# Designed miniproteins, single chains, continued (2), part 73

Each design is a single chain, and the fold is of that chain. pLDDT is the mean over its residues in the fold that is shown.

## One batch from the design tools (miniprotein)

Design m6529
Fold by ESMFold2-Fast:
Structure m6529 (fold): chain A 82 residues (1-82)
Amino acid sequence: SAAAEIEEVNAVLRETQARLAELQAQYNAGKISKDQYLAQAKAVAQQTKAKLEEILARSTDPEVKALIEELIATIDRDIAAL
């Protein structure tokens, strides 16, 4: 269902935010370099995009597809800015 797919998308986004927050904390604590932080943040963003593309590929709901396409476009802009 559309609701179940939206919940799955939200779960992916929550996982991504948690991973990015942990990377930020490690960087702020001096545990990783700026280059390591940027490389790992980019990898997290790319993995998130891949998960969203998988949900998009099996979705048939136009509203869910539009939501995921907008999220992927945002991630592509964020990756380009890194």
Scores: mean pLDDT 89

Design m6530
Fold by ESMFold2-Fast:
Structure m6530 (fold): chain A 85 residues (1-85)
Amino acid sequence: GEMEEKLLEEAERKAKEEGFSDEQAEIARQSVRAALYLVRKGESPERASELAKDYALAHGFSEEQAEIVGRLAREAAEKYLESLK
C-alpha cells in the first residue's frame, strides 16, 4: 500500500545516509519489505528486525551493517503498526 512504499523509501534513504552503497541500500529495502510483510502477518517488530538482520548477514553485510538494517526494519515495522491506530 501507499504507507508501505513510503516506509520503504524512507528506509532506503536512511541506509544511504548511514553510508550504504546503492546496492546495499536496495538489500536493506528488501529486508525492510520482508519485515513489514511479517508484522502484517502477526509477527512482532522485534522478530521482524531479527530476521532482517539475518538476511543482511546472509548477503555479506558486516555485523555493524546488519545491526543498522535490523534497526531500520524495526523502526519501519513500528511506524506501520502505529499507522493502523
Scores: mean pLDDT 86

Design m6531
Fold by ESMFold2-Fast:
Structure m6531 (fold): chain A 71 residues (1-71)
Amino acid sequence: AELLLEESGRVGSVEVHVRVVRTEEKVIAEIRLEGDEEEARRIAEEIERVLRGLAEVEAPGLPLEIRVEIR
């Protein structure tokens, strides 16, 4: 994701925040991107794919909710 951002040069920032919400028994991942909307969406989809794969290995049985904000 970060490497892809550097190669594109069209996205200004990428932030990924992950937290576990015990009351809802889920993991929430927030992805924030700034810059070109099309490139930011592409990067967000790549990050979502990586996060879903990682969640299946690291936290099997917890649903993953992904929130994306593009500015």
Scores: mean pLDDT 70

Design m6532
Fold by ESMFold2-Fast:
Structure m6532 (fold): chain A 61 residues (1-61)
Amino acid sequence: GPAPQELVDAVRRLLLEHPELIPARDYATLRRLLRERFGLEASPATLRRAADEAIAQIEGR
């Protein structure tokens, strides 16, 4: 299913602040930043879906 919208929005914000994470696909750092900055936790599968959706939104600019 789709990732929760709040998670996608948080991931999108983090990827815009940390553009180096996009080419690296550093999900471990992204997961840590989500927890520290937004208090959000996600399974690896859900985080990957949220990141893919966020990247598509960023690249659709």
Scores: mean pLDDT 80

Design m6533
Fold by ESMFold2-Fast:
Structure m6533 (fold): chain A 110 residues (1-110)
Amino acid sequence: SSVEEALLKSLEDNKKLLEELKKYASPEMQKIIDEILALLDQAAEAVRARDYRRALALLDQISDKIMEAQRLAQTLPPEKRRKVLRLLSFIEASITSMRLALRLVLREEE
């Protein structure tokens, strides 16, 4: 499925952005990033299984963790804070797009 391929690519691209973000993160932020990385792996498995409802629930959890990371980013030095917030914004936009795509797929099954 083209939707499955697009979702898996987006999940992999976001993992790479999060690994880059870890270089600038505080220890508390690194813990949250590791939690997001684990959730992204679970979301990829759900997408491969075509369990789109589970994938959506996992992306909702990821959105909550991104908001936690954004709050912690405010405590970083200005140099690192700017880079981290920009990367988190790209990840947030990507996660939002994936959530919208999954909601559309699930609505077509209703």
Scores: mean pLDDT 89

Design m6534
Fold by ESMFold2-Fast:
Structure m6534 (fold): chain A 65 residues (1-65)
Amino acid sequence: SSSLASTAAAVYILGVSSDLIASVRVEGDTITVDFREDSPEARELAAALRALADDRGVTLEVRFL
């Protein structure tokens, strides 16, 4: 229901850079994060991002390459 909060969350998440992240794309209220590999570290980061997205009401799509 809060488009501004979702957009702010997307911009904030985009500021997170990691050697585990291959690419990040934002389209409206949807954030797509591609991880370089499926590793325990990547899964932990993905879980943290999902929790943040849920808290902020943002749709998060995660992929492991």
Scores: mean pLDDT 68

Design m6535
Fold by ESMFold2-Fast:
Structure m6535 (fold): chain A 84 residues (1-84)
Amino acid sequence: MDEKTRAEVELALLEMELGVAKAILDSGPLTEEQLRDILERIDEVIKRAQELAEKYPEMKDDAERVIQAAESLKAEVEKRLAEL
């Protein structure tokens, strides 16, 4: 697999990670530990998507979309933590 194809696959996997995190978040009441674990995973997605956008400028728009989705989900998790 060439480097660009691997980067595209990595971005798709980051999108899937956000989908899983949102599904868990929507599943019902979560503990503080579970919410903090989700936050850590979201922060890693943001970091990796930013690195992909920097290394592959042609992926910038797709990576920025993933970052925006991750930031939105992060705000939802932080709101849940504040409501505990």
Scores: mean pLDDT 84

Design m6536
Fold by ESMFold2-Fast:
Structure m6536 (fold): chain A 96 residues (1-96)
Amino acid sequence: GEKILEEFRKFQREVLEKIATSTDPEEILAAVDEFEDYTRKILEETEDPELKLEIAKLALEGAKEALKVCPDNKEVILKLIALIVNCIGVILDLEL
């Protein structure tokens, strides 16, 4: 569990840096898509409900941070909002 969370935090840092520093909208959009795909995969591969909840909470915080640092690009903003909503859904399913 701990190694999975460490790798996910490292991945999030790399993606957040790309979103914050890239001047190419295509590269930023690709980084957001990579964030969504990796988050989906790690959640699907995680069977432990406690670990899955912790991953979903980390993904939510990462997506919120990405939304704060992303450029004023409608597609990027909408994709990040969708990821936030999906993470909230996973959290609610595990806690309710």
Scores: mean pLDDT 85

Design m6537
Fold by ESMFold2-Fast:
Structure m6537 (fold): chain A 70 residues (1-70)
Amino acid sequence: SMEELRERLNEIMEKAAKELKKAGASGEQIKEVADELILLAEELLEQGKSGEEILKEVERKADELIAEVK
């Protein structure tokens, strides 16, 4: 359901925020990452991707953005 998708996306964003803080990211950088992940999820949803695919792609993007802060 959309509710389950939103809850899982929130979990991914919270985990990413914690890892970004460990990597030395500022609050501004953390917000930028969150905004980018939300935009990606919206784009994938509009493309008709399944919730499972959306979650996998958003998690992959989160890992990528965390690596960029190093």
Scores: mean pLDDT 84

Design m6538
Fold by ESMFold2-Fast:
Structure m6538 (fold): chain A 57 residues (1-57)
Amino acid sequence: MSEVESAERNLAAAKAATTRAQALAALGESRKLYEVSTDPEAKELAKEAIEIAESVL
């Protein structure tokens, strides 16, 4: 799976999060991807997922 595909899945998970546990999981995965990814597209998607997950928390 590419970093962009992983970021898109994490973003979808953040948007679909209805519980605190789901939001925390999406946030953790997105933060990890943002720190390790070298792909600008994946980093932007991860950043959006982080912002959405934080807004749910």
Scores: mean pLDDT 80

Design m6539
Fold by ESMFold2-Fast:
Structure m6539 (fold): chain A 59 residues (1-59)
Amino acid sequence: SHDVIKLVRVEEGDTLESIFERYGVDLAEYKELLIKLNELEGDKIEPGQVLWVLVKKGS
């Protein structure tokens, strides 16, 4: 329930969906925010790229 914005490194084979699933983020709710924050062309990402992601803070 407590979220923080974090920089996440894209690995080979990663998609916005796989990254969001890894951090427990709703893709449908946060996809547009991620695209705008990272100045992406749609949902296209590249390996080695660093992205802003909304991440659940550990308890």
Scores: mean pLDDT 69

Design m6540
Fold by ESMFold2-Fast:
Structure m6540 (fold): chain A 98 residues (1-98)
Amino acid sequence: MALSPQEIEDILKLQKAIAILEKHLRDVFGELPPEAQKALLEGARKAEEYAKQGKVKEALEALIEGLREALRIAREAGSRQEVLDRIEAAIKELEKLL
């Protein structure tokens, strides 16, 4: 069946969110403290559950919260400034999708 305009918009927002995460985090994820990696994965898990329910705004908010927690942990752990800047950039770009 043909997708509704809202379903198309929601799919495009989720695709943009994935592209943002890959662009900013792909090269630095492995450098994050284990607790920061866990925070990101928990945010992603919650986002997946919301996305399965068609709750795209809540999915994006869950990703942003996971990134904010990861940023806090990484900063406290003394992660490189480049790593911190990448997480902040991902947060800012995801917030534009809200």
Scores: mean pLDDT 84

Design m6541
Fold by ESMFold2-Fast:
Structure m6541 (fold): chain A 68 residues (1-68)
Amino acid sequence: MEELLEETKKKLEENKNNLKKQKEAVAQFMDRLTEAGASEEEKREAVEEIEKYIHELYKENGLPVMKK
């Protein structure tokens, strides 16, 4: 879990201006947690952790722009 969180946070930071890639990174992270047999509670806590990290990135860099 921690390794997946760290990798996902790195991808979010690298893609701070690309909302589509941020969504893809989060979706992949959630899929990996499901494959690992994570409970709904663990998934919820992981989402809260990711949301806090995204909030910190947006505070420093502003909201990302979505590309079509």
Scores: mean pLDDT 72

Design m6542
Fold by ESMFold2-Fast:
Structure m6542 (fold): chain A 84 residues (1-84)
Amino acid sequence: KTAKLFVDLAKQQVTVLDPGVEVEVSRFAPNVIEITVKESGTLLLSSDQDADVVSNKGISLYLKAGETVAIEVEAGEKLYVQPA
């Protein structure tokens, strides 16, 4: 299963462009968005600005503004997205 998410860091919001993987979004800290994955699948992430993405499963990647990155995720995984 695949979901497409747009992370708007300027507005501190996440838009689900294409649902396929269930996620929960919350604010973790100032300028840090937490995405909790509820089922395994692939997340296609893009952002309005350059971002660092870190997961509690050891993923660390750099997301360039306007690029889409595919991340394979597991149920219970948390992603943290913040401006780079």
Scores: mean pLDDT 84

Design m6543
Fold by ESMFold2-Fast:
Structure m6543 (fold): chain A 118 residues (1-118)
Amino acid sequence: KELVDEAIKKARELAEKSKDPLVQEFARNLAELLEIVKKAYDEGLITPEQAEEIARHALEALDALKKGDYEAAYQHVRRMARIAYEAAVKIMDKNPELAKELIENAKRAVDTAEKLVE
């Protein structure tokens, strides 16, 4: 739980402090994905292990981005999105609205990260 909150805080800080519009968009989309992950965790729909793994990859992506390692940031976001997508598929029958939010936010995060490496 604390790791997800830390990742959200750091993503929001980067979105506010960065002068690069693409980095701002990346950080904002990452924060939005993490907010939905936190909601799914609070509802008991994803495991603590899944939430922690997603948050760890988010923190690693943010650290990589600050260092200018866009490829590493992209790979970490791809891993987060995969975990979020797998979780969304499993909860689709129980909470289709939250499953859809996880899928759409994961897609936005990956799309923005991909732009960083192009």
Scores: mean pLDDT 85

Design m6544
Fold by ESMFold2-Fast:
Structure m6544 (fold): chain A 98 residues (1-98)
Amino acid sequence: DKERFEELFEETERAARRLTENFIKAYPEHAEKVQAAQEIGPIAGALLALMLVDPERARRAREALHRGYSGEDSVGAFEEALRIFREMEEEARRRVEE
């Protein structure tokens, strides 16, 4: 379903932006690098944030995004990427609250 794919892609970009916003507050030492990546795109910023603190989640997110963009299992792949971004956003948010 094209509408479901578009909705899911938009939600993934929103989650990536929220991850980046909370990440730079939690890890100010990485803010400049992550902000520079975000200028390329919200997903690029989120991927760099993951690479800096959780390389295994970054690898899984990159693999999911590759499958999503290539058209193989696009919905499932973007749902996996969205889940990873939301998990890291929540962890970064909790770090700021402490």
Scores: mean pLDDT 83

Design m6545
Fold by ESMFold2-Fast:
Structure m6545 (fold): chain A 88 residues (1-88)
Amino acid sequence: MATVTVTLEAVAKMAGGVPATVTAVAVAPEERREEAEEVARRLAELAAEAVESEDEEKARELNEEALRLAEEARKRGIEVLVGTVQAA
């Protein structure tokens, strides 16, 4: 089993410039490691861009795109999880 973790730092501009960490984890069979890496990277990038967006509509669209990508990945046997933690 392949586990891929991608961590990106972001700044939540709509929350007043609060530092945030975005982590995407993908778990797949070893044969799909490269696919899992691509999915985790794209999910982390979408989530980081959503966090840094000053436009609520754009943030929503990015989150919807991430959800769609995650659903498609799961249909291919790639389990995905994305979390965002804002620093106090």
Scores: mean pLDDT 80

Design m6546
Fold by ESMFold2-Fast:
Formats: C-alpha cells, sequence, structure tokens
Structure m6546 (fold): chain A 66 residues (1-66)
C-alpha cells in the first residue's frame, strides 16, 4: 500500500542521502549539547580509525615474510 511505499522511499532516501540524515540530526534534539557531543564522538572515532589503520599496516608488514 501507500504506507509501505512511503516507508521504503523514506528509508532509501535516508540510506542513500547522507545529507538528509545530517539535516535531520541537526534539526533534532538539544542543539548545543548534542552538537558538542557529536563532535567529540567524531574526533574519537577518527583517532580510533587511525590507530586501527596503523595496526592493519603493521600486520601486513609482518605478514610479508616470504
Amino acid sequence: GAKEYGDRAGAAAASGGASAEVASRGGLGHFNSTEEKAKEAAKKAIEAAAKRDAEGAQLMYNWGAS
């Protein structure tokens, strides 16, 4: 039905449209507190990803013994 189509279209737009998610998150909740918390979480995630990348590179280097 129309509800099923609308629900799927909304999910597809959110999944394929990062802009829509960002806009929705930016317009929701406590603006200042949520934004600061999100920035701190993003910085921690980036640092964690960089450390994991270093681990991966180290493992590949050690694995290269033919």
Scores: mean pLDDT 56

Design m6547
Fold by ESMFold2-Fast:
Structure m6547 (fold): chain A 119 residues (1-119)
Amino acid sequence: MIGTVKITAKVLPDGTIHLTVEVTTAEPIDRQEEITAKAPGLPDVTIKVTARADGKVTIEANLPLSASDEAIRSVARAIAEKIVEYLKTADGLRVEATADSEKAQRFIDAVLRALAELL
């Protein structure tokens, strides 16, 4: 089966970059987890993962608009590692990405780079 990854990043009016990753996996898992990622210069970032029995997994994280490129890369790697965990049995990969701003695009680019390095 082909795995799919959809990445959406949006800058909210409060100065937060909201990233949502939707993963479709062949192995349905009913699980909810919360992980903490280190972000240099910022408080630790919470990444929320919701895996559903229908094979859909949602990964969400928030970064302040002021986040450094190093902080973005650190959080992006933690997200990419979770994406790979849920894709481990995919025969191929399809990726779609949408950003509403340059800073949101940088977050997406960091996730895609980390994902490419892990695959």
Scores: mean pLDDT 81

Design m6548
Fold by ESMFold2-Fast:
Structure m6548 (fold): chain A 97 residues (1-97)
Amino acid sequence: LTPEQELDVLSAIALIGLSIGAHSARKQGLEEVAKLFEEARDLLVQAHETKDPELYERAIEVAKEAAQKAREAGNDDLARLFESVIETLEKALELVK
């Protein structure tokens, strides 16, 4: 894959993960976590459109906060999903730099 194609694939995977996470968090009554998933998703959409490394970095920061709050709520599965999304976003950031 070209770096551009790899970035598109990684961004799509992260976007799907964030969307699943938001839906799952809302179903479990974790509204604060769901909001953080939605904020990270919106930042990722902007980051992908603009190819702005700063927006990818902000999406990663919000995702890390959401993972921490999910763990504090006792939802390890949701936290692991976020950790996987963070790793994917970090790989995308390296391709944008």
Scores: mean pLDDT 84

Design m6549
Fold by ESMFold2-Fast:
Structure m6549 (fold): chain A 89 residues (1-89)
Amino acid sequence: DDKKLLEYFRKMLKEQIKAWAPELSDEEIEKIVDETLEKLKKEGWSDQEIVDLLRKEFNETMTEEEQEKLKELLAKINKLIDEEIKKLK
């Protein structure tokens, strides 16, 4: 279910932001999630591409190339979240 995978992805991002910046309000956390996803889309990461990659990870069907692509996505997410948190301080 693509919708459930996308909801799970958003939940993971929210939990990561809360862990890194527990002082932020739920509204500020949602804003960081939305800004991060918008920047990912501008850089060629569609919701469908993210969902497909997560589905392959969940089903343990990922190639080594796809595993590296997921690592690159997660590293980019970490950078974007850090930048958005710094803008609020």
Scores: mean pLDDT 80

Design m6550
Fold by ESMFold2-Fast:
Structure m6550 (fold): chain A 94 residues (1-94)
Amino acid sequence: AAELLRRIAEELREAARAVEKGDLEKAFEHLGRVDELLKELGKVDIEVAKELYGKISPHIKEAAEAIEKGDYEKAAEHLRKAAEVAEETAREVE
């Protein structure tokens, strides 16, 4: 579980970096990988996957709303917050 959580955190940081540069195509590619990794995590540990999804969903929603408003700095901030949650969860399951 911990390795998948660290990979999710890294993909969220890369999405934040892409959004900050205005590269929405690359940002959505990284977010697509987050979705795939969350599905993989759910097959390994469904309870950890549910907990992570619940904790990061509000941040992903705020990032999406910020993107719709053209506020890429705020979107990147929310994606970085989601990454911090995933990294902290990885440390708790080690």
Scores: mean pLDDT 85

Design m6551
Fold by ESMFold2-Fast:
Structure m6551 (fold): chain A 81 residues (1-81)
Amino acid sequence: SEVLSPSRELRDRLLAVARAHGATSLNSWIVVNDDGKKVVHVVVAMDNPTEEQKEALKRDLTAVVKEAYPDAEVKIIVQES
């Protein structure tokens, strides 16, 4: 499998959405499986998030990813600090 960086545009959009939800940082990468399927990984840091805040963030980040890659699997991890 290959590991790719998302486009600058997608990274900037993900970071803007994360920051609107109070996130402090975001990392993202794309894994392309041998079958050509994309799995987009997003790791986002938040200070003391509620469960409601985490779910809203995951929903909005997933929407941004799916707009760029409709058929991709999306994996989001919220790191709490």
Scores: mean pLDDT 87

Design m6552
Fold by ESMFold2-Fast:
Structure m6552 (fold): chain A 68 residues (1-68)
Amino acid sequence: EEKKKRIEELVKKADELISEITQLRNKYLQAKKEGKPKEEIDKIQSEITKKMNELAKVMREIRKLLEE
């Protein structure tokens, strides 16, 4: 039960990160369509990378819990 609760919390965290990444990807595409400067586009890409790294850590923790 405790393991299940922890997995549910991590899944919620992953869902939040996926939602944030999706929003950032939409901003990235919009910025490209609007011809925004590379610096602005690069900032969005950096935020996507940060969230993807956080998601990877969460996914690794979920995997470890599922293997036990």
Scores: mean pLDDT 84

Design m6553
Fold by ESMFold2-Fast:
Structure m6553 (fold): chain A 61 residues (1-61)
Amino acid sequence: SLQDQIAALKAESDRLMAELLALAQQAQQNGWSPDLVAQIQATSDRIMAISDQTEALEAQL
């Protein structure tokens, strides 16, 4: 159902938020690197894409 798809996307967003926090903690402890910056950017981009997809699905309800 649309509700199940929305719930799954929100759960995925929560997991990606946890990954983003872990990457930020790694940067705080070990210092910033270009690879770490790229990983943070990629994770942020994925969160934004999920947000857009969730909004589009909610508009169908």
Scores: mean pLDDT 85

Design m6554
Fold by ESMFold2-Fast:
Structure m6554 (fold): chain A 80 residues (1-80)
Amino acid sequence: SFWDEQIESALEFLEKFVDYLKKYHPEITPEAEKLLEEFREEAAKAKTEEEVQEVLVKTQERYQEILEKANKLDLEKLAA
């Protein structure tokens, strides 16, 4: 289904994001790994389209918080 494809796409994206952070931002990698684990668990429990949408939205918000932390670290490195 469309929502199964959205979940699979988000999982692939988060796995690549974790791999990126392992190489460039190891200090924040545990936060991203926790997000990936929580997303897998919540997505597996989602039974309706609305529940899937809620999981995707919450995951996107948490992803943006982690991305902002990574960007701040990059800016500090450039300012040095």
Scores: mean pLDDT 84

Design m6555
Fold by ESMFold2-Fast:
Structure m6555 (fold): chain A 97 residues (1-97)
Amino acid sequence: SPDTPPEEAREKMYKKLTEEVEEILREVDEEIEEARRRGEPVPPEVLERRRAAIAGKAALLAQKNGDEEALREIEEMVERGVSVEELERFLERLLEK
């Protein structure tokens, strides 16, 4: 909103972006579950989208908290192609702060 103070606008932006990432995660989880119901392998692009969404959620949380070190760690983890489980563990660690 143009009448919203900058600090409140920033908070609303992070909330909106977090909700958008959570929506992507729901859609990806539905695609994975549908593949499982059919007894078919999960497409690699679906797993890549899930990994990217988890990394994005962690990055948004780190940005909201002003944690530049965590942002760098997330970028390095993504570049190294770490497992989604490692990204989820990192996100859990950020949430415990």
Scores: mean pLDDT 81

Design m6556
Fold by ESMFold2-Fast:
Structure m6556 (fold): chain A 62 residues (1-62)
Amino acid sequence: LETEPKEGVIDLSPNASIKITIENGEVTAEVILAPDASEAEKAAAEQLAELFVETIKEFLEQ
């Protein structure tokens, strides 16, 4: 049986999104930025992506 990864996208702004993928107990986050994204949007997306990965990993490791 093929197991499809579970994915979610969190839109922070029209120019910044975080894609979270949970596959085989592994959590990854990808920051998706439009060319017009500000440095503040980029920084916020990167910080939130790291926080989400850490939080979900801690939940899965319990």
Scores: mean pLDDT 76

Design m6557
Fold by ESMFold2-Fast:
Structure m6557 (fold): chain A 67 residues (1-67)
Amino acid sequence: VQEAIDVLRDPNASLDEIVEAAQKLADAGLATEAASLIVIYHGKERAKEVLKKSKSPELQKALEALL
């Protein structure tokens, strides 16, 4: 969990790294936290790209709520 949070706080993380880390947090019940970290550290445009690539309904819902 902490490793996934650290990836989402890294502004140099690739889109694929962000999607994978966010998915791990969503699987742990932290979809809202993952979505918030993406918006804060990567911005709304990157958050939209994560939403498009995500297969997690929980993560998609959390991202949509912030966009």
Scores: mean pLDDT 81

Design m6558
Fold by ESMFold2-Fast:
Structure m6558 (fold): chain A 75 residues (1-75)
Amino acid sequence: MAAPGDIAIGLERLPDGRYAATVELVDANGESVPLETVVAPTAEEAYRAAEERARELGKETGARVVSGQPSLDAL
């Protein structure tokens, strides 16, 4: 699980069939603060783009990037 100060990625299916991957900063209280959202036609593409952005932010800030495995079974 992500700890305070970590960068995490949330993945969500949108009503139009696209996927949103949100790069989030976990604050001192363990709450996710959205930094950037990447939208793509597939969960895999959205997650990959968000993962690249999270890595850039992690390198810039020194924060640890916690990549979860995305569930591709969104129904």
Scores: mean pLDDT 73

Design m6559
Fold by ESMFold2-Fast:
Parts: sequence; structure tokens; C-alpha cells
Structure m6559 (fold): chain A 85 residues (1-85)
Amino acid sequence: GKFEELLKELDEKMKEIEKLINDESATVDEVEKALREFAKWVGAKAKEILESEELQPYREELVERMERALKEATEKLKEFKEKKK
């Protein structure tokens, strides 16, 4: 269903960010761009979730998961930047 599809998409995007952060050849600019694109995707999906009647029973869980994922990705970017200094 739509709920499971969103969770799968979120998981896939988080795995892509993790892969990029663990790539020794990745640049800070590439990781920052990926995080900006991820943040935009999260914002767009959060709006869609809040406006969706089908997702209303899962709204709190989905928003919490997306906020947590964005926080985790942001923290990993800070660690990546420190490693590259």
C-alpha cells in the first residue's frame, strides 16, 4: 500500500546517503547536494502525508520517521565533513 511504499522509498534514500558517506571518493559538495535533495523530498512527502486522507492513521508515525531520518542524515553529514578536514 501507499504507507509501505513510502517507508520503502525512505529506506532506499537513507541507504543511498549512507553509501555516499561511506564512499572514500565522495566529496563534501556531493554529500551536501544529496542531503539538500533528501531534505526537499522529505518536505514534499510530509506535505503529501498531511493532506492525504488514506495516510491519516499513519500520519504521526510517518512524520516522526521522516524527521528522524532527516536528523540522522544531517548528523552523518557533520561527521563526514569532520572526517574530510
Scores: mean pLDDT 80

Design m6560
Fold by ESMFold2-Fast:
Structure m6560 (fold): chain A 65 residues (1-65)
Amino acid sequence: VGVRVTGVAMRIMADAVDQGKAADLDKVKEAAIRTASELLGIKEEEINDPSKTIVEIVNEALELS
């Protein structure tokens, strides 16, 4: 679970940098939430907390799996 979530996040960051953009942390977080939701069968709203960092989302996905 964690490996897949991290891989998606890293790819989105790399794509944003390659396009001459600052890393889009919101897109990275959205991708991590979506991937965790798919793998755990939990709604995105249950995982998505505006106060949580991407690291915290990954850790929750690992605990719930």
Scores: mean pLDDT 58

Design m6561
Fold by ESMFold2-Fast:
Structure m6561 (fold): chain A 75 residues (1-75)
Amino acid sequence: DLMEEIEKKLKENLSDEKLIKVMLEAAKLLIEGKYEEAIETLTTYLMENYTQEEANEIGKLVEEIVNKILEEKKK
């Protein structure tokens, strides 16, 4: 299950339970092809709760997850 694998990866790298929920919601939107909504959801949360440096580090994890979702959608 792709969503279970994403959730495990997020829980291993993040301690913010609210961020994990937001990232799972964004991942679901990406899987559904709702790219603009996914970007807006994640970006809004990061801008409200994190510094630019922290958001950049989280962005690296986001890039890994996005690439994984896109690879699964190619199949």
Scores: mean pLDDT 79

Design m6562
Fold by ESMFold2-Fast:
Structure m6562 (fold): chain A 64 residues (1-64)
Amino acid sequence: MLEELRALQRELRGGGRTAAAEVIRGLEEGVPVDELIAKLERQIKEVPELAAPLRRVLALLKRA
């Protein structure tokens, strides 16, 4: 999962890349996956312009 997230982070740009980086940091710091999922779902709702890249990060987290 972390390696897949790092690959996705390099593929994404702008806010999507930043969101992927924050998710990776949260996972490395031991933040629960469910909490990271909830944060991404809130960001998608609040910043719909980032919905497409954030949904890619979210799908990878939900698969794990």
Scores: mean pLDDT 82

Design m6563
Fold by ESMFold2-Fast:
Structure m6563 (fold): chain A 72 residues (1-72)
Amino acid sequence: KKEEEERRKKAIETVKKNLDSIKEIAKQHPELEPIYKQLEEITKKVLEDGKNVEEFAKMVKDLLERIQELVK
């Protein structure tokens, strides 16, 4: 349905933006690279399945905030 597709698209955009931010942090902190790679693989699977994308987007945002606090 149109509303479902629009909501999913916005969630996907949020995930991509937050993943890019995590990738930048991982470049400065090599110890985070394995975590980023695992997250990227999980993200691809979640986006392909299309289930719980909104919940996953929230989890990725929370993870980014946690990573930012840890690398200060």
Scores: mean pLDDT 78

